# Designed miniproteins, single chains: the designs that were tried, part 68

Each design is a single chain, and the fold is of that chain. pLDDT is the mean over its residues in the fold that is shown.

## One batch from the design tools (miniprotein)

Design m2263
Fold by ESMFold2-Fast:
Structure m2263 (fold): chain A 75 residues (1-75)
Amino acid sequence: MTMPEEERQKVIARLQALLANAADLSGRAVALVRFLLEEAQRGGKVTPEHVRTLGRAFGLSEADIERIVAALEAP
């Protein structure tokens, strides 16, 4: 499914902010956030369930996965 442009821009901004500010993320989590940024920039849909699915597939800790999800859900 395609993400609305406004939602896509918010996701991109939140992921960029996470990369810039979250020193608590592992290198694998940073790699996933970069992948998600590229996906969102190409018009792909990035959702909390998608992040959890990919995070587990990439072998991320639940703490790293929930940090990324929390960033996407931040006001």
Scores: mean pLDDT 77

Design m2264
Fold by ESMFold2-Fast:
Structure m2264 (fold): chain A 82 residues (1-82)
Amino acid sequence: KDELLDEVFDKFDKDGDGYLDEEELRELLESMGLKPGSEEEEKAVREFLEKGDKDGDGRIDREEFKELFKDLSEEELEKLLE
């Protein structure tokens, strides 16, 4: 499962800097079925940044990502990689 979380993070970490910024997080949430530009996406982005962004830099690192998404099943993570 941790390996799948790493693969999902790497897929959405477009610039390879080891962080998911707001734009990359939006793409991840859209892959989970949220509509682009919807209020649901805005709320989800805000909630994930508030829970994961301990440094207040507007980005989520790999460890924060793993904690936020640890409750996803392997099947759900594999769908994000499709």
Scores: mean pLDDT 73

Design m2265
Fold by ESMFold2-Fast:
Order: C-alpha cells, then structure tokens, then sequence
Structure m2265 (fold): chain A 56 residues (1-56)
C-alpha cells in the first residue's frame, strides 16, 4: 500500500459527504470518522474537512 496523506478540502455550497467521497475515492464512513462527523448533514459550506488519501 502507498503512504497515507491527509488533504484539506473546503466544503462548497451543494457539497455532500457522498459527493466528496466520490470525488476523492474515499469511503463516506472514513471521511466521517476522521472528521468526527456523526451525521452526513452536519457538514456546512466553508467547513474544512481532512480527507485521507493514499499516495503510491
């Protein structure tokens, strides 16, 4: 496996955990767990999320 890297993503109006998950290829549950989010609706525009991605 590659090295795990955290990237910061600023939530835009109309974004959902599902759309961000699809954009980065990271499971919704993983994004939520890393950011201590219990409900996908808890994200707001302007919120910065830590998204765990792998580098080769």
Amino acid sequence: GGLRRIIKYTVKEGDTISSISKKYGVPQSTIMKVNNIKDPSDIKPGMVLNIPVYTD
Scores: mean pLDDT 78

Design m2266
Fold by ESMFold2-Fast:
Structure m2266 (fold): chain A 60 residues (1-60)
Amino acid sequence: MPKLYRALKDVLVDAPAILPFKKGDVLEVLKEYEDGDLLARSLTTGKTGLVGKNEVEEIE
């Protein structure tokens, strides 16, 4: 089952490596990195990028 996270805040950045999202968006985690960053896909926009682990909450 895909690992899903919910955004806890807005992240509105214009950077090619960073995933922009809004509070309440659902993100599909594709990979977890050693430094705590996540590679995720927004289910709202379909875009992929890096997300800080402290910016999201896992959906149980």
Scores: mean pLDDT 78

Design m2267
Fold by ESMFold2-Fast:
Structure m2267 (fold): chain A 56 residues (1-56)
Amino acid sequence: MLFRALSDYTAVREDEISFKKGELVEVLRRLDDGLWEVKVNGKTGLIPAVTLEPVA
């Protein structure tokens, strides 16, 4: 399912990726504690789920 980034995010952990507000995010896996493995602009990594909004 596609989501949209609500804000810019800069990766804090080595497992995370950075993205910009408004980018489309493809969710690959949902992990525990609100981290999701996603694909954005051809990059794959973890991000906090709270930064995302579902695209209808």
Scores: mean pLDDT 76

Design m2268
Fold by ESMFold2-Fast:
Structure m2268 (fold): chain A 63 residues (1-63)
Amino acid sequence: MEDALEKMKELERRRRELGLSQRELAEAVGISQSTLSRWFSGEKVPSGDTLFAVHLVIKEKEE
């Protein structure tokens, strides 16, 4: 998945599978839950750096 929105949707799916709340994920990444919600709604596109940080947090929680 090449675009940021598709990647974010896949990460959201993984987050749900882990039972991790949006708030917990946002706090672990260092952003507000509102910012995270706006990414999922498509109102805001995350930067590559932020998207990578979300990916790392989810991957770490999977271990």
Scores: mean pLDDT 75

Design m2269
Fold by ESMFold2-Fast:
Structure m2269 (fold): chain A 100 residues (1-100)
Amino acid sequence: MSPLEQIRELVEEVIEILEEMAEELKESNPELSKRLQEIADTLRRILEEHPDDAQALTDAVATAVALLRDLLAKMGKPSEKLKEKLERLEEIAREMERLT
């Protein structure tokens, strides 16, 4: 698999994780759920518009992870499951930087 193909697969994994987090939060924190869905939608748009731009995709994921970190910081007590998903997203962002 080319580095660019790996980057695209990692972006798809990030979108899936964000959508899973949004679904889990839709009843307990609908505002955060909506924000996570907006981030996922933005990443999907960037992937569709710039599928061959490894740097744009990597920068978009880094931005999404930073936004998510800020959103979770506004929660008094994020669940262990949400923290684990954030850690996985941070791992993916680092791997994408290594591939670009």
Scores: mean pLDDT 85

Design m2270
Fold by ESMFold2-Fast:
Structure m2270 (fold): chain A 62 residues (1-62)
Amino acid sequence: MKKLAVATEDWTALLPTELSFKKGDRLLIEESSDGSFWLATSLKTGETGWVPRSALEVVEEL
């Protein structure tokens, strides 16, 4: 099930498979697991990558 999340802090990707974002950016969570990283698409840029779930707040289950 997909989720809508909002970034609670800025994040800069360290790996090419990760996604950079800014505090307040909206992200569509494509895949969520029990791991520390989720697969997300930025609603601002349309780019997809892995993001730290600790920097996100889920606002809606889709």
Scores: mean pLDDT 83

Design m2271
Fold by ESMFold2-Fast:
Structure m2271 (fold): chain A 63 residues (1-63)
Amino acid sequence: MSELDKRLLEAAAAGDLERVKELIKQGANVNSTDEQGLTAVDLAGRAGHFDIARVLLEKGAWG
C-alpha cells in the first residue's frame, strides 16, 4: 500500500472530508484496504462519516 493510500484510510476514519478529496485528486486508490481488510468506505461508514462514504463511492470505491 502506498503512503498516499494509507493517508486516505486515515483521513476517512478521522472524518476529514477535505483531506479525503485532496488525496483522491492526488491519485490515492479508493479501494485500498488496511491491515484488517477494511476500505476507506468501510472506515468512513463505521465512523458515521456518510458524506465521505458518498464521495468515495462517486469516485469508484467498492465498499
Scores: mean pLDDT 80

Design m2272
Fold by ESMFold2-Fast:
Structure m2272 (fold): chain A 91 residues (1-91)
Amino acid sequence: MKEEAEKLYEEGVKALRAGDYEKAAELFKKAIELAGPSFVDALSNLALALYRLGKYEEAKEYAQKALEVDPENLEARNILGASTEKIEKLK
């Protein structure tokens, strides 16, 4: 379980770097399902992948979840701010 979650996370990071944001989001969601809701790196990278896909409301949700686990996570803070701005501009 833990090793499988870490492998899914690594595959997700690889997909994210390749620009395959949909695959990255899917892999990070699976990693979180196996490792549990405290997998902060997977939560923050899922938020980034969702932001890249234009899914700003979901990106904000997962960034907030990452910050509940680690309030100092810079990636999650940046995605939360950026997603909030995008949501406000669309309304």
Scores: mean pLDDT 85

Design m2273
Fold by ESMFold2-Fast:
Order: sequence, then C-alpha cells, then structure tokens
Structure m2273 (fold): chain A 65 residues (1-65)
Amino acid sequence: IRERILKLLKEKGKPLSAREIAEELGVSQSTVSRALKELKEEGLVVSFRKGKTTYYALSSEGLAA
C-alpha cells in the first residue's frame, strides 16, 4: 500500500487528504492513515493542515525515490 500511495501522490502532483487517497486506491481510510504515518516517520511524505482537513504531499526525498 505504501508504494501505491507514493505513486498516486506523484501522478496527481498535488496534496491529497487521507480520505481522497483511500477513495482513489479503493482501500479503507484506516489502512491509508497507518501507511501515511509510516511514510511521514520515514520522511517520504509531509503533512499540513488547510482549514479542517489534513493534506499529504511527497517530500523531496519521496519524490526522488
């Protein structure tokens, strides 16, 4: 799932919420949230809040990988 999230973020070229990633990949939001936490801890993904929603984007390291 982690590689599928990285590929999706790279293909979209824009920040996505955990819900949007779950809908695009056809998996549960809990599965995506766990994978995003791991990717963020590894420095491959960054998170930021806009309004009431948390968005995720590739870091420079995640984009290069």
Scores: mean pLDDT 76

Design m2274
Fold by ESMFold2-Fast:
Structure m2274 (fold): chain A 71 residues (1-71)
Amino acid sequence: SLDEELIEAAKAGDLERIEELAKKGADLNKALYAASRAGNARSVLHLLGLGAKVDESKLTPDNTVLKQLLS
């Protein structure tokens, strides 16, 4: 699915692929948490720039990038 492809692109730091999948309507919020857990700060910042929303109630201890950014 588009959502699964976006999650993998975000984990890998493939910013160009993130842009392509976002334009096709993939869920940016799911990819945001996956990128954060993978430690990919560039993907996290890029997804936030595209309009991804943070729900702090969904943050797990392994969401290292988002927890550091929100601290």
Scores: mean pLDDT 79

Design m2275
Fold by ESMFold2-Fast:
Formats: structure tokens, sequence, C-alpha cells
Structure m2275 (fold): chain A 89 residues (1-89)
């Protein structure tokens, strides 16, 4: 549900600025991803080129089922897929 998406975003948005930074993602994803892998993920997701991900961009990135909603399970699946793609490179 949208509430789960907001909760995930709030966990990543430690500064409360409405954007997810590389540092916030590194904190959440460590030790599953290296700093370089997290930075690469942000670059792939960052349509603005500002090095930050908004809630709207986050929803679009993790919208793997097209319903515009991110559950904890969907986020975990998305993370696993991204880790596998990065390691395959």
Amino acid sequence: AIEQTRDLFKKLDKDGDGYISAAELRSMLHPKLTDEEVDEMIREADVDGDGQISLEEFIKIADIDGDGTISGSEFTTWMTTRIQEIKAS
C-alpha cells in the first residue's frame, strides 16, 4: 500500500528533505551493496542528474508490477534484482 511506500521513503530520507541521497541508500543497503554499487543504482534511477531520488522517482523505479504501489516484498525483490544486475556487470 502507499503507506508502506511512504514508510520506506521516510527510512531512506533521514534528512527529511523529500529526497533520498546516496548516503541514505548506502546506510540502508550496507552491507548488501558497496558504496559504488549504490551510487550506480542512483545514477540509473536519477532522471534529473542531481544525485538524489524523489518519492515520485522512487515509486517509478520500484513499480515492477505497474500498480504504483511498493510493498516491503516488492522492494526486497527489486533490491535483489538490482544487486544481481550490478554483480553481473
Scores: mean pLDDT 61

Design m2276
Fold by ESMFold2-Fast:
Structure m2276 (fold): chain A 85 residues (1-85)
Amino acid sequence: SSKKKQEEASRYAAESLLEVGKWVEENLEKYREGVKEAGKTIDELEALKKAGTLTPEKADEIGKKGTSSTATMARSYKAELERES
């Protein structure tokens, strides 16, 4: 007698997972654009830092060019470089 209820419960669980995925994907365009802009500038900062060629001036420049996340990372690296200089 509960077979239909069990089948519907399983279908509901699958639909709930799809709804969560759709909710994530519905915001993905905005998130991806922000991540792409941040990613480009963050990758530039990290590459220069890893190569040992990042200067405080260059960190400040990249930080102004990027998003708030890039700016925070650039300020952190700039402070580190200024302490090491």
Scores: mean pLDDT 74

Design m2277
Fold by ESMFold2-Fast:
Structure m2277 (fold): chain A 96 residues (1-96)
Amino acid sequence: ALSEAEKEQLRGLLKRLFEEADKDGDGVLSFEELLEAIEKYVKPDRPLSEEEIEKIKEWFKSLDKDGDGVVSLEELLEAFDAAEDPVAFVRKLVGE
């Protein structure tokens, strides 16, 4: 288990990624906005592989429980808080 301080650090990373991806400021992320943010801020040196895109898509769909095609910051943070392995949760987000 992560310490509370380590968990807060990862929470801050997720919040920052969300803020960078949420270009219109509506408080929700589409799958396309998430991919653009990952390519721009997390992996700027190369395009995402098909395997990485599929992993991110599966993770995104797991959060999109109402099927509206978007994920709120609250849904993202609740899923992170409920994760048994917060590091693995963040790795799935980036297709690792």
Scores: mean pLDDT 72

Design m2278
Fold by ESMFold2-Fast:
Structure m2278 (fold): chain A 130 residues (1-130)
Amino acid sequence: SSILSEDPNRRNVLGLTPLHIAALAGDLERAETFLKQGADVNAQDDDTGDTPLHLAAANGHLEVAELLLKAGADVNAQDKNGNTPAHLAARNGHAEVLELLIKAGADVNARNKDGLTARELAEQNGIEVP
């Protein structure tokens, strides 16, 4: 099958890998397949510097975020704006993903380039952080 010869680390014009696209879409089955094929769990896109975990967190895809963390995703990876996955989950109101990231060791007090913490962004969206 031609699908078995595809490079899991191929990049589109924005530097997105297939794993980025699966994480953006919340496609758990495709994310599992790409990870088994040797996808780089910590690949950063060329536009924003986002990892697959940033995209899963920004879009509230809990099961994909959990899979990426189990595969060795850096919970504290910073994009070009200094945003961690926790910042993006908090900013977009994804409380369950934020809780998963905190349990995985997310630093909710790290500041992005705007001087904002994930804690402050969560509070702005009515999410309590311990």
Scores: mean pLDDT 90

Design m2279
Fold by ESMFold2-Fast:
Structure m2279 (fold): chain A 62 residues (1-62)
Amino acid sequence: PIYLAEAIEDVPAKKPDDLSLKKGEKVLIKEVVDEYNVLAKSLETGKEGLVPKKYLKLLKVL
């Protein structure tokens, strides 16, 4: 399933495949990559990348 989620704080990109987010930014979670990370797409910038799950709160299942 695809999830709508929101960043609970600013998230810096530390590696080339990472997605940077600002607090309150909404994303679509496309895939759970591992125990700690998801593949997400920002609804504000259209950019896609890896985000640690700990920075995201789930809003709804799509």
Scores: mean pLDDT 85

Design m2280
Fold by ESMFold2-Fast:
Structure m2280 (fold): chain A 116 residues (1-116)
Amino acid sequence: SELGKELLEAAENGDAEKVKELLKKGADINEKNAVGGTPLHLAALAGHAEVVKILLSQKGVDINAKTTVGLHYTPLHLAARNGHDEIIEILKKQKGIDLNAKDSLGLTAEDIRALR
């Protein structure tokens, strides 16, 4: 959707106020881009902790969503890959988080973090 596309862009750019506005307008919190990346994936990859917190506060957010292209990363994998420690700790505290989720190489987020 157009709102979903705008939400993906706002999350990638760290625009917390725009993210809140778009969610209030009914943007799909789990909208996927061409590689299966959700707003939570993009915010976690880019290191936007405030946007991550906003997305996690919403009903129905898929905190364990995997990208559909490449290595099948969760948001936790992407935060670990890019060394965003604050976001890693935020995600690890969420009810239902899968700390043992493996990418296509069999690596968990902790495995990726240890390789840095």
Scores: mean pLDDT 90

Design m2281
Fold by ESMFold2-Fast:
Structure m2281 (fold): chain A 100 residues (1-100)
Amino acid sequence: SELDRLRAAAEAGNREEVLKEMGKLINDGKDVNARDADGRTPLHVLAEHPEVIPKEEFKKLVEYLKSLGADLSAKDADGRTAVDIARERGNEELVKALEE
């Protein structure tokens, strides 16, 4: 899936590919609340890999996903929201963007 490609890019640490695959999810009219086999949404993937996304692009992507109706309260298979993952990873910038 598109979400599987986003995850693979994030796990590889490839910032350009992460931004490219996120752009495809948005521009191809894919559901921003789409879940992978682990119940993870695009926001969960971004929260798990904050190091691969520039802070300025991160905030813009989160704000755009919110405008498209992204569910910030969605829980993955482990019962974690994107905010929970961001706090676990120490990404205060993402926590602020998600709690705005």
Scores: mean pLDDT 75

Design m2282
Fold by ESMFold2-Fast:
Structure m2282 (fold): chain A 100 residues (1-100)
Amino acid sequence: MKYTEEEKEIMREILEGVAALLKELAASGKYTPKEMAKAMYEYALNEAEKAYLEGKITKEQALDLIDIVEEAAKELIENPALTPDEIADLMFAKLEEKFK
């Protein structure tokens, strides 16, 4: 699927929001990896749904975005020593692969 530059920007902005949330939760030291993973998933689901309903991205792009975040959230649970920046890098690498 060909992605427009506007669609790419929206998808990157949503992942930036997920990364910022994870960094904030991790910095607080109050949340388990599973709780942080759940927060990442719920944020991505809400923002992707909003962008889709507003006509900013397609349903397939919204599902791709949710899938990327779900996979990164699973990686955080399996490898809790990963930093928020490493999880962010993983999400953005997966997103850029979708843009090929």
Scores: mean pLDDT 85

Design m2283
Fold by ESMFold2-Fast:
Structure m2283 (fold): chain A 60 residues (1-60)
Amino acid sequence: GPLIAIAKFDYDAVTPDLLSIKKGDILEILKVVNTSAVLAKSLKTGETGIVPLIYLEVVA
């Protein structure tokens, strides 16, 4: 199944390649970019972007 993560903290994207998230948002991890960041899709908005792993709890 899809790899799911939950946002632990709010994150405001400062560049267009990053994804803004709010605490409690559910995301699908699409790709691991590096050891500290993933490409994720917000299941709430459908938007895709890079999120630091430290902001996420992986649950699947």
Scores: mean pLDDT 84

Design m2284
Fold by ESMFold2-Fast:
Formats: sequence, C-alpha cells, structure tokens
Structure m2284 (fold): chain A 59 residues (1-59)
Amino acid sequence: MVIARAVKDYTATKADELSFKKGDLFEVLAQVSPDTVLARSLATGKVGLVPGSYLKPTA
C-alpha cells in the first residue's frame, strides 16, 4: 500500500477531484496522468483525483 501526505491545502476545481488540507494522508490507487493521481483520503474515505505535485510519499 502506498501512502502519500498532502504538502499543502487544495480546493477541488472539478467534480472528480478531492479537496484536502496540508498533512492529510492518501492511499494511492493509480496514476492516471503524469500530474494526476487517483487516491483515497484516509480521513474521509472518499476516492478522487489529486494533483500529484501536492502529494509526497511517506517513508
């Protein structure tokens, strides 16, 4: 399981995107483009698209 942490706040601009806060943890499900990841929020359980540049993998 790949877990990534949000490095800053993001507000969804499209219906298929997730809004999140800095420090939120995500389970990475798939990379859909070079800059976009399909992820599940560990805080809310919601699945959606997240800008990959906003996520850093946790050790």
Scores: mean pLDDT 80

Design m2285
Fold by ESMFold2-Fast:
Structure m2285 (fold): chain A 87 residues (1-87)
Amino acid sequence: MEAEEEFRKLVEEADEAIKRFTENPSEETLEELVEALEKLAEHPIGFKELRESLLGAVRQAREIAKELGASEELLERIERLLAKLEA
């Protein structure tokens, strides 16, 4: 089923983004991570099945974003994603 295949791709993208960010924390890798997490959260399966994992990942991204002095735009994206996952 096409939706299941897209979900698997999004999980793979998120796993790669988490790995890249963990190994090389930078604003660029943080942006890649946030984008991957946003895509997973927008997918119906991702939101339902991975909500707790996504919450943990987004909270970790938020703390490191503050340490990196990330852009206001990126911090706002992280806060919006957190609010969506907490709702």
Scores: mean pLDDT 78

Design m2286
Fold by ESMFold2-Fast:
Structure m2286 (fold): chain A 76 residues (1-76)
Amino acid sequence: DVNAADASGWTALHRAALAGDVARVRELLAQGADVNAKDRMGRTPLDWARLAVEEGHPDGEAVVAVLLEAGADPEA
């Protein structure tokens, strides 16, 4: 299940977004990953992608763009 969550409510898409892994983000979205899935803190993959940008991940901005193109709610 592409939308399976761990003990923190993190899906594979949350982890890929924080890691700045553009290829993995695209693969997960193609498999039907919920772009607006919330973790236990109410954070979406887009929130974690923005943190990856702040942490200096080179592809963090590319992940943000892919998530927004896939329908990520910028206010969620």
Scores: mean pLDDT 83

Design m2287
Fold by ESMFold2-Fast:
Structure m2287 (fold): chain A 96 residues (1-96)
Amino acid sequence: DLGEQLLAAARAGDVERVRALLAAGADVATRDENGRTPLHLAAEAGHLEVVEVLLEAGAGVNERDNNGRTPLDLAREAGHEEVVAYLESQGAVDLS
């Protein structure tokens, strides 16, 4: 499943695999069992270049997981300040 592979690659910070999977038709809006998109997983892990690639591919910057958390919320909780700054520059807002 390309979607499951994209989620795993985004969590791992594997930029080249993320690009290859998106080029192969992986759904950028795919969700795991917690409702987290690849953007949620990359943001939580602090993988800035993966975050950039996913947003360029049309990832929803303000998508909520099953707990109402956005990628911005997860990056802030994890202390990934560069990812936080980038997401805010791309229109991420606090939806709390």
Scores: mean pLDDT 87

Design m2288
Fold by ESMFold2-Fast:
Structure m2288 (fold): chain A 85 residues (1-85)
Amino acid sequence: SALGSAKLVAFLVKKVYGEEAGEKKLKELLERVDDDGDKVAEELLKERKEELEKLEEAAKELYEEAKKAGVKNSEEFKKFFEELL
């Protein structure tokens, strides 16, 4: 889902770039979504706060499982996550 992907990307971007640089990167991505967005994107953002919180919890759980599996960085986490899909 778009919201799931966005929140997971947000989590991973902050892990890769750090919080400050990651927030700047996320702002750029959000501006691009708004720029390229359409009515469907607006509808998907309607319940964004609750949905993003649920997706963040899921991403954190996946990250903890990845840590237990010996994942050391966000690229390894991405690979771990892709193998689950």
Scores: mean pLDDT 60

Design m2289
Fold by ESMFold2-Fast:
Structure m2289 (fold): chain A 59 residues (1-59)
Amino acid sequence: MELYRAVKDYEALLPTELTLKKGDIVEVLKVVNENFWLVRSLKTGEVGYVPRSYLEKIP
């Protein structure tokens, strides 16, 4: 399972996007392009697209 952490808050602009708070942990489901990844929030179970630049890999 590929786990990443939100490095800053992200507010969803589209219904297909996921809102994140800094420190939220997500599972990467699909890398669709270099700019946006499909992820699942471990906190809420919600699935949506987020900008890759808002995520860092957990060691």
Scores: mean pLDDT 82

Design m2290
Fold by ESMFold2-Fast:
Structure m2290 (fold): chain A 92 residues (1-92)
Amino acid sequence: SPLIQAVSKGDLEETEKLLKQGADVNVVMDDRGRTPLHLAAGVGDLEMVKLLLKYGADVNARDTDGRTPLDIARKMGHEEVAKLLLENGAEE
């Protein structure tokens, strides 16, 4: 998926262009059930997290291990991303 490639590269402009064209913001990226929001949260890309949430990313999406984007952000020490996810309805 072009969206998966843009998000994995941190390409905000291409990501927003694809989302405006109707790309699924909640696309499953891999065999672990991860979404673009899981990836952005795991790498601490605050601006990508903001963009994905703006386009309706599921803040409580669970991968195959039951991990949410919030769980991943906390595990990786990305405190600003964790705070943003909580402000956007992430459950504890």
Scores: mean pLDDT 88

Design m2291
Fold by ESMFold2-Fast:
Structure m2291 (fold): chain A 70 residues (1-70)
Amino acid sequence: GSAEARELLERALEALHAGDVETARELVEKALELITNPDARKSAEAALEALDQGDVAAALSALHEALRAL
């Protein structure tokens, strides 16, 4: 549900702040399986794209947008 998705995205933010990109990616992928809100889903997908590009700043921004949309 929405609460579980929020927890996973918050943990992904903590992982990125710690420099753990691999853990952050896995947590965002798990959150996407639970997200039903289209705006939150779009932002979480943008976070994965940013992580694939090595753009941690863009990933952090996208994760905050996903959390706001939930």
Scores: mean pLDDT 85

Design m2292
Fold by ESMFold2-Fast:
Structure m2292 (fold): chain A 58 residues (1-58)
Amino acid sequence: GPLYRALGDFTAQTPEELSFKKGELLEVLGQAPGGFLLVRSLATGETGLVPGAGLEPV
């Protein structure tokens, strides 16, 4: 999927969510309800939900 860069740090609030740091690259795998995206971390290979508002396309 398309690559996005994190605009800031995010801490997961649920087990389905993925934490990330500012500047991390995330591959978007799909759209989720509530403005969330299903992503894969390029650094760890982990997948999870993140708020789409915290990301920009690269």
Scores: mean pLDDT 85

Design m2293
Fold by ESMFold2-Fast:
Structure m2293 (fold): chain A 154 residues (1-154)
Amino acid sequence: SIRETIVQRAVDFILEDPRAIAIVVGGRSALEIAEEIIDELRKRGVELPQRRVLFVPGTEEAVPQAIAMNQLEEDLTDPVDVARAILERYLPGVKRALIVVTGSVVSKGERGPDVLRVVLDALRAAGVEVRVILTPRAAPLAPLFAGEEVTVLP
């Protein structure tokens, strides 16, 4: 399945470099993908696998789960502010990042594209090597990642 392909690629990416992380952006399906990557890393003996996989909210609904999963202390409601707080806390020392983007990020009235700009700008400013996986429903966001290595899943 598409989800199994994402989990396998993210696990392999993280195992190739101790300074590599995955950043999974979206709503409920993105949270489930992040949890599956963490579980697989744990089975492979990775220490603190929750530090190697960042769930970033693509929607306001996803904010409480993102705060809890990333152990943030701030009471934030804007997905953009949450994304900034996650990156400030967890980006130091990162060399490589795989960004996984799910379809909820393209939902009308949501801050998804603004969240992706914050993520990409922070990674670029830090000199992090970026690779991107877009789920089929997130394909319209491909132009935002111009200059990066982007895979759009079928």
Scores: mean pLDDT 88

Design m2294
Fold by ESMFold2-Fast:
Structure m2294 (fold): chain A 93 residues (1-93)
Amino acid sequence: MELNLELVRAAIEGDVERVRELLEAGADPNAALGSGGITPLLAAAMAGRAEVVRVLLEAGADPNAKGILGTPLELARLSGAEEVVEILEEAIA
């Protein structure tokens, strides 16, 4: 639980090194937190963190994971993060 919360925080911040450390420590790349179902990938996509999105997908994050605000691709489009949109479109193809 604690590692998964820290992973979401690192994903929002764009801290690629911390994301890698937490995943190596056993953090779940698909952990949905709170009633909104916020996964690390949803958090990274909303924040426009392209490199974190790549790392999470490599670790087995589900590119189709839907939270209350939508899918990672929908959130990336809303944030205007074109690089993240491109990464996610390739991941779901």
Scores: mean pLDDT 84

Design m2295
Fold by ESMFold2-Fast:
Structure m2295 (fold): chain A 112 residues (1-112)
Amino acid sequence: MSLNDELFRAVGTYEPGESLDPIREALAAGADVNAKYYDVSLPGSTPLHLAAARGLLEVVELLLEAGADVNAKDDLGRTPLHLARRHGHDEVVALLERAGADLTAKDKNGET
């Protein structure tokens, strides 16, 4: 498995209350925090998109500290902020806004 695949898997399998060490280890080993992943449900998504969609506040904080692009767009023009809003993750929304998320960015449906 590539380091980028390990990072995305570690974010995708993380459960609240677990150790962040697998995510930290992948990043420390040189995983690209902004690597894009392609799946029918996550076309061109970064680890930050996945963490935001899942409402993983501590993972979002860790990825942003590691240099994740808060305004990264997937192939549908969605940012992590769009996914956090769509899923009702208010604490992640607030964190992304404080981290400099573009509040005016529109997805392919014209939604902010």
Scores: mean pLDDT 83

Design m2296
Fold by ESMFold2-Fast:
Structure m2296 (fold): chain A 159 residues (1-159)
Amino acid sequence: AAPTVTSGAEVEAQVKKAGEVLSKKYPSLKLTAEAVSDTLADITVTAETEEGPVEVKLGINSATGSIGATSDTPASREVGLMAQAGAEAIKKAYPDNVNGGMLITAVVAGVLGYLLGLSTEEAARIAEEASRLMLEKDPSGKDVTPGIEKAVELAEELA
């Protein structure tokens, strides 16, 4: 079933907030989003790694609750697969109630999973647990802060 639709403007605001929270622990990690339509947003992630800078390009479809790579780079493909696994885990836990904030926690879990060398299954578990805590703190799902903080905590525990 389709998730609850989050507007592109709300996704942009939530990605900006997620980037602000994430930068407290990972100052080189930057997240930006651009709304393409009411249900589609493009996300760009840049990070410094031991092997040099990486750029990840993803798309979120809030109507379908799907995340995918919008670039054919290895980093974009791997993060896209991890983020989509997170989105599927969230959809199983919260059928028909997936929102933009939850999809953003899946993106963050995928990015951290890639950077910290975690498995796709571990990234998916992080996404589900982070989304659960986010909804416990804000049932509207608009404040991503507790979800992003939990995703960082869990990713570092598994690293």
Scores: mean pLDDT 82

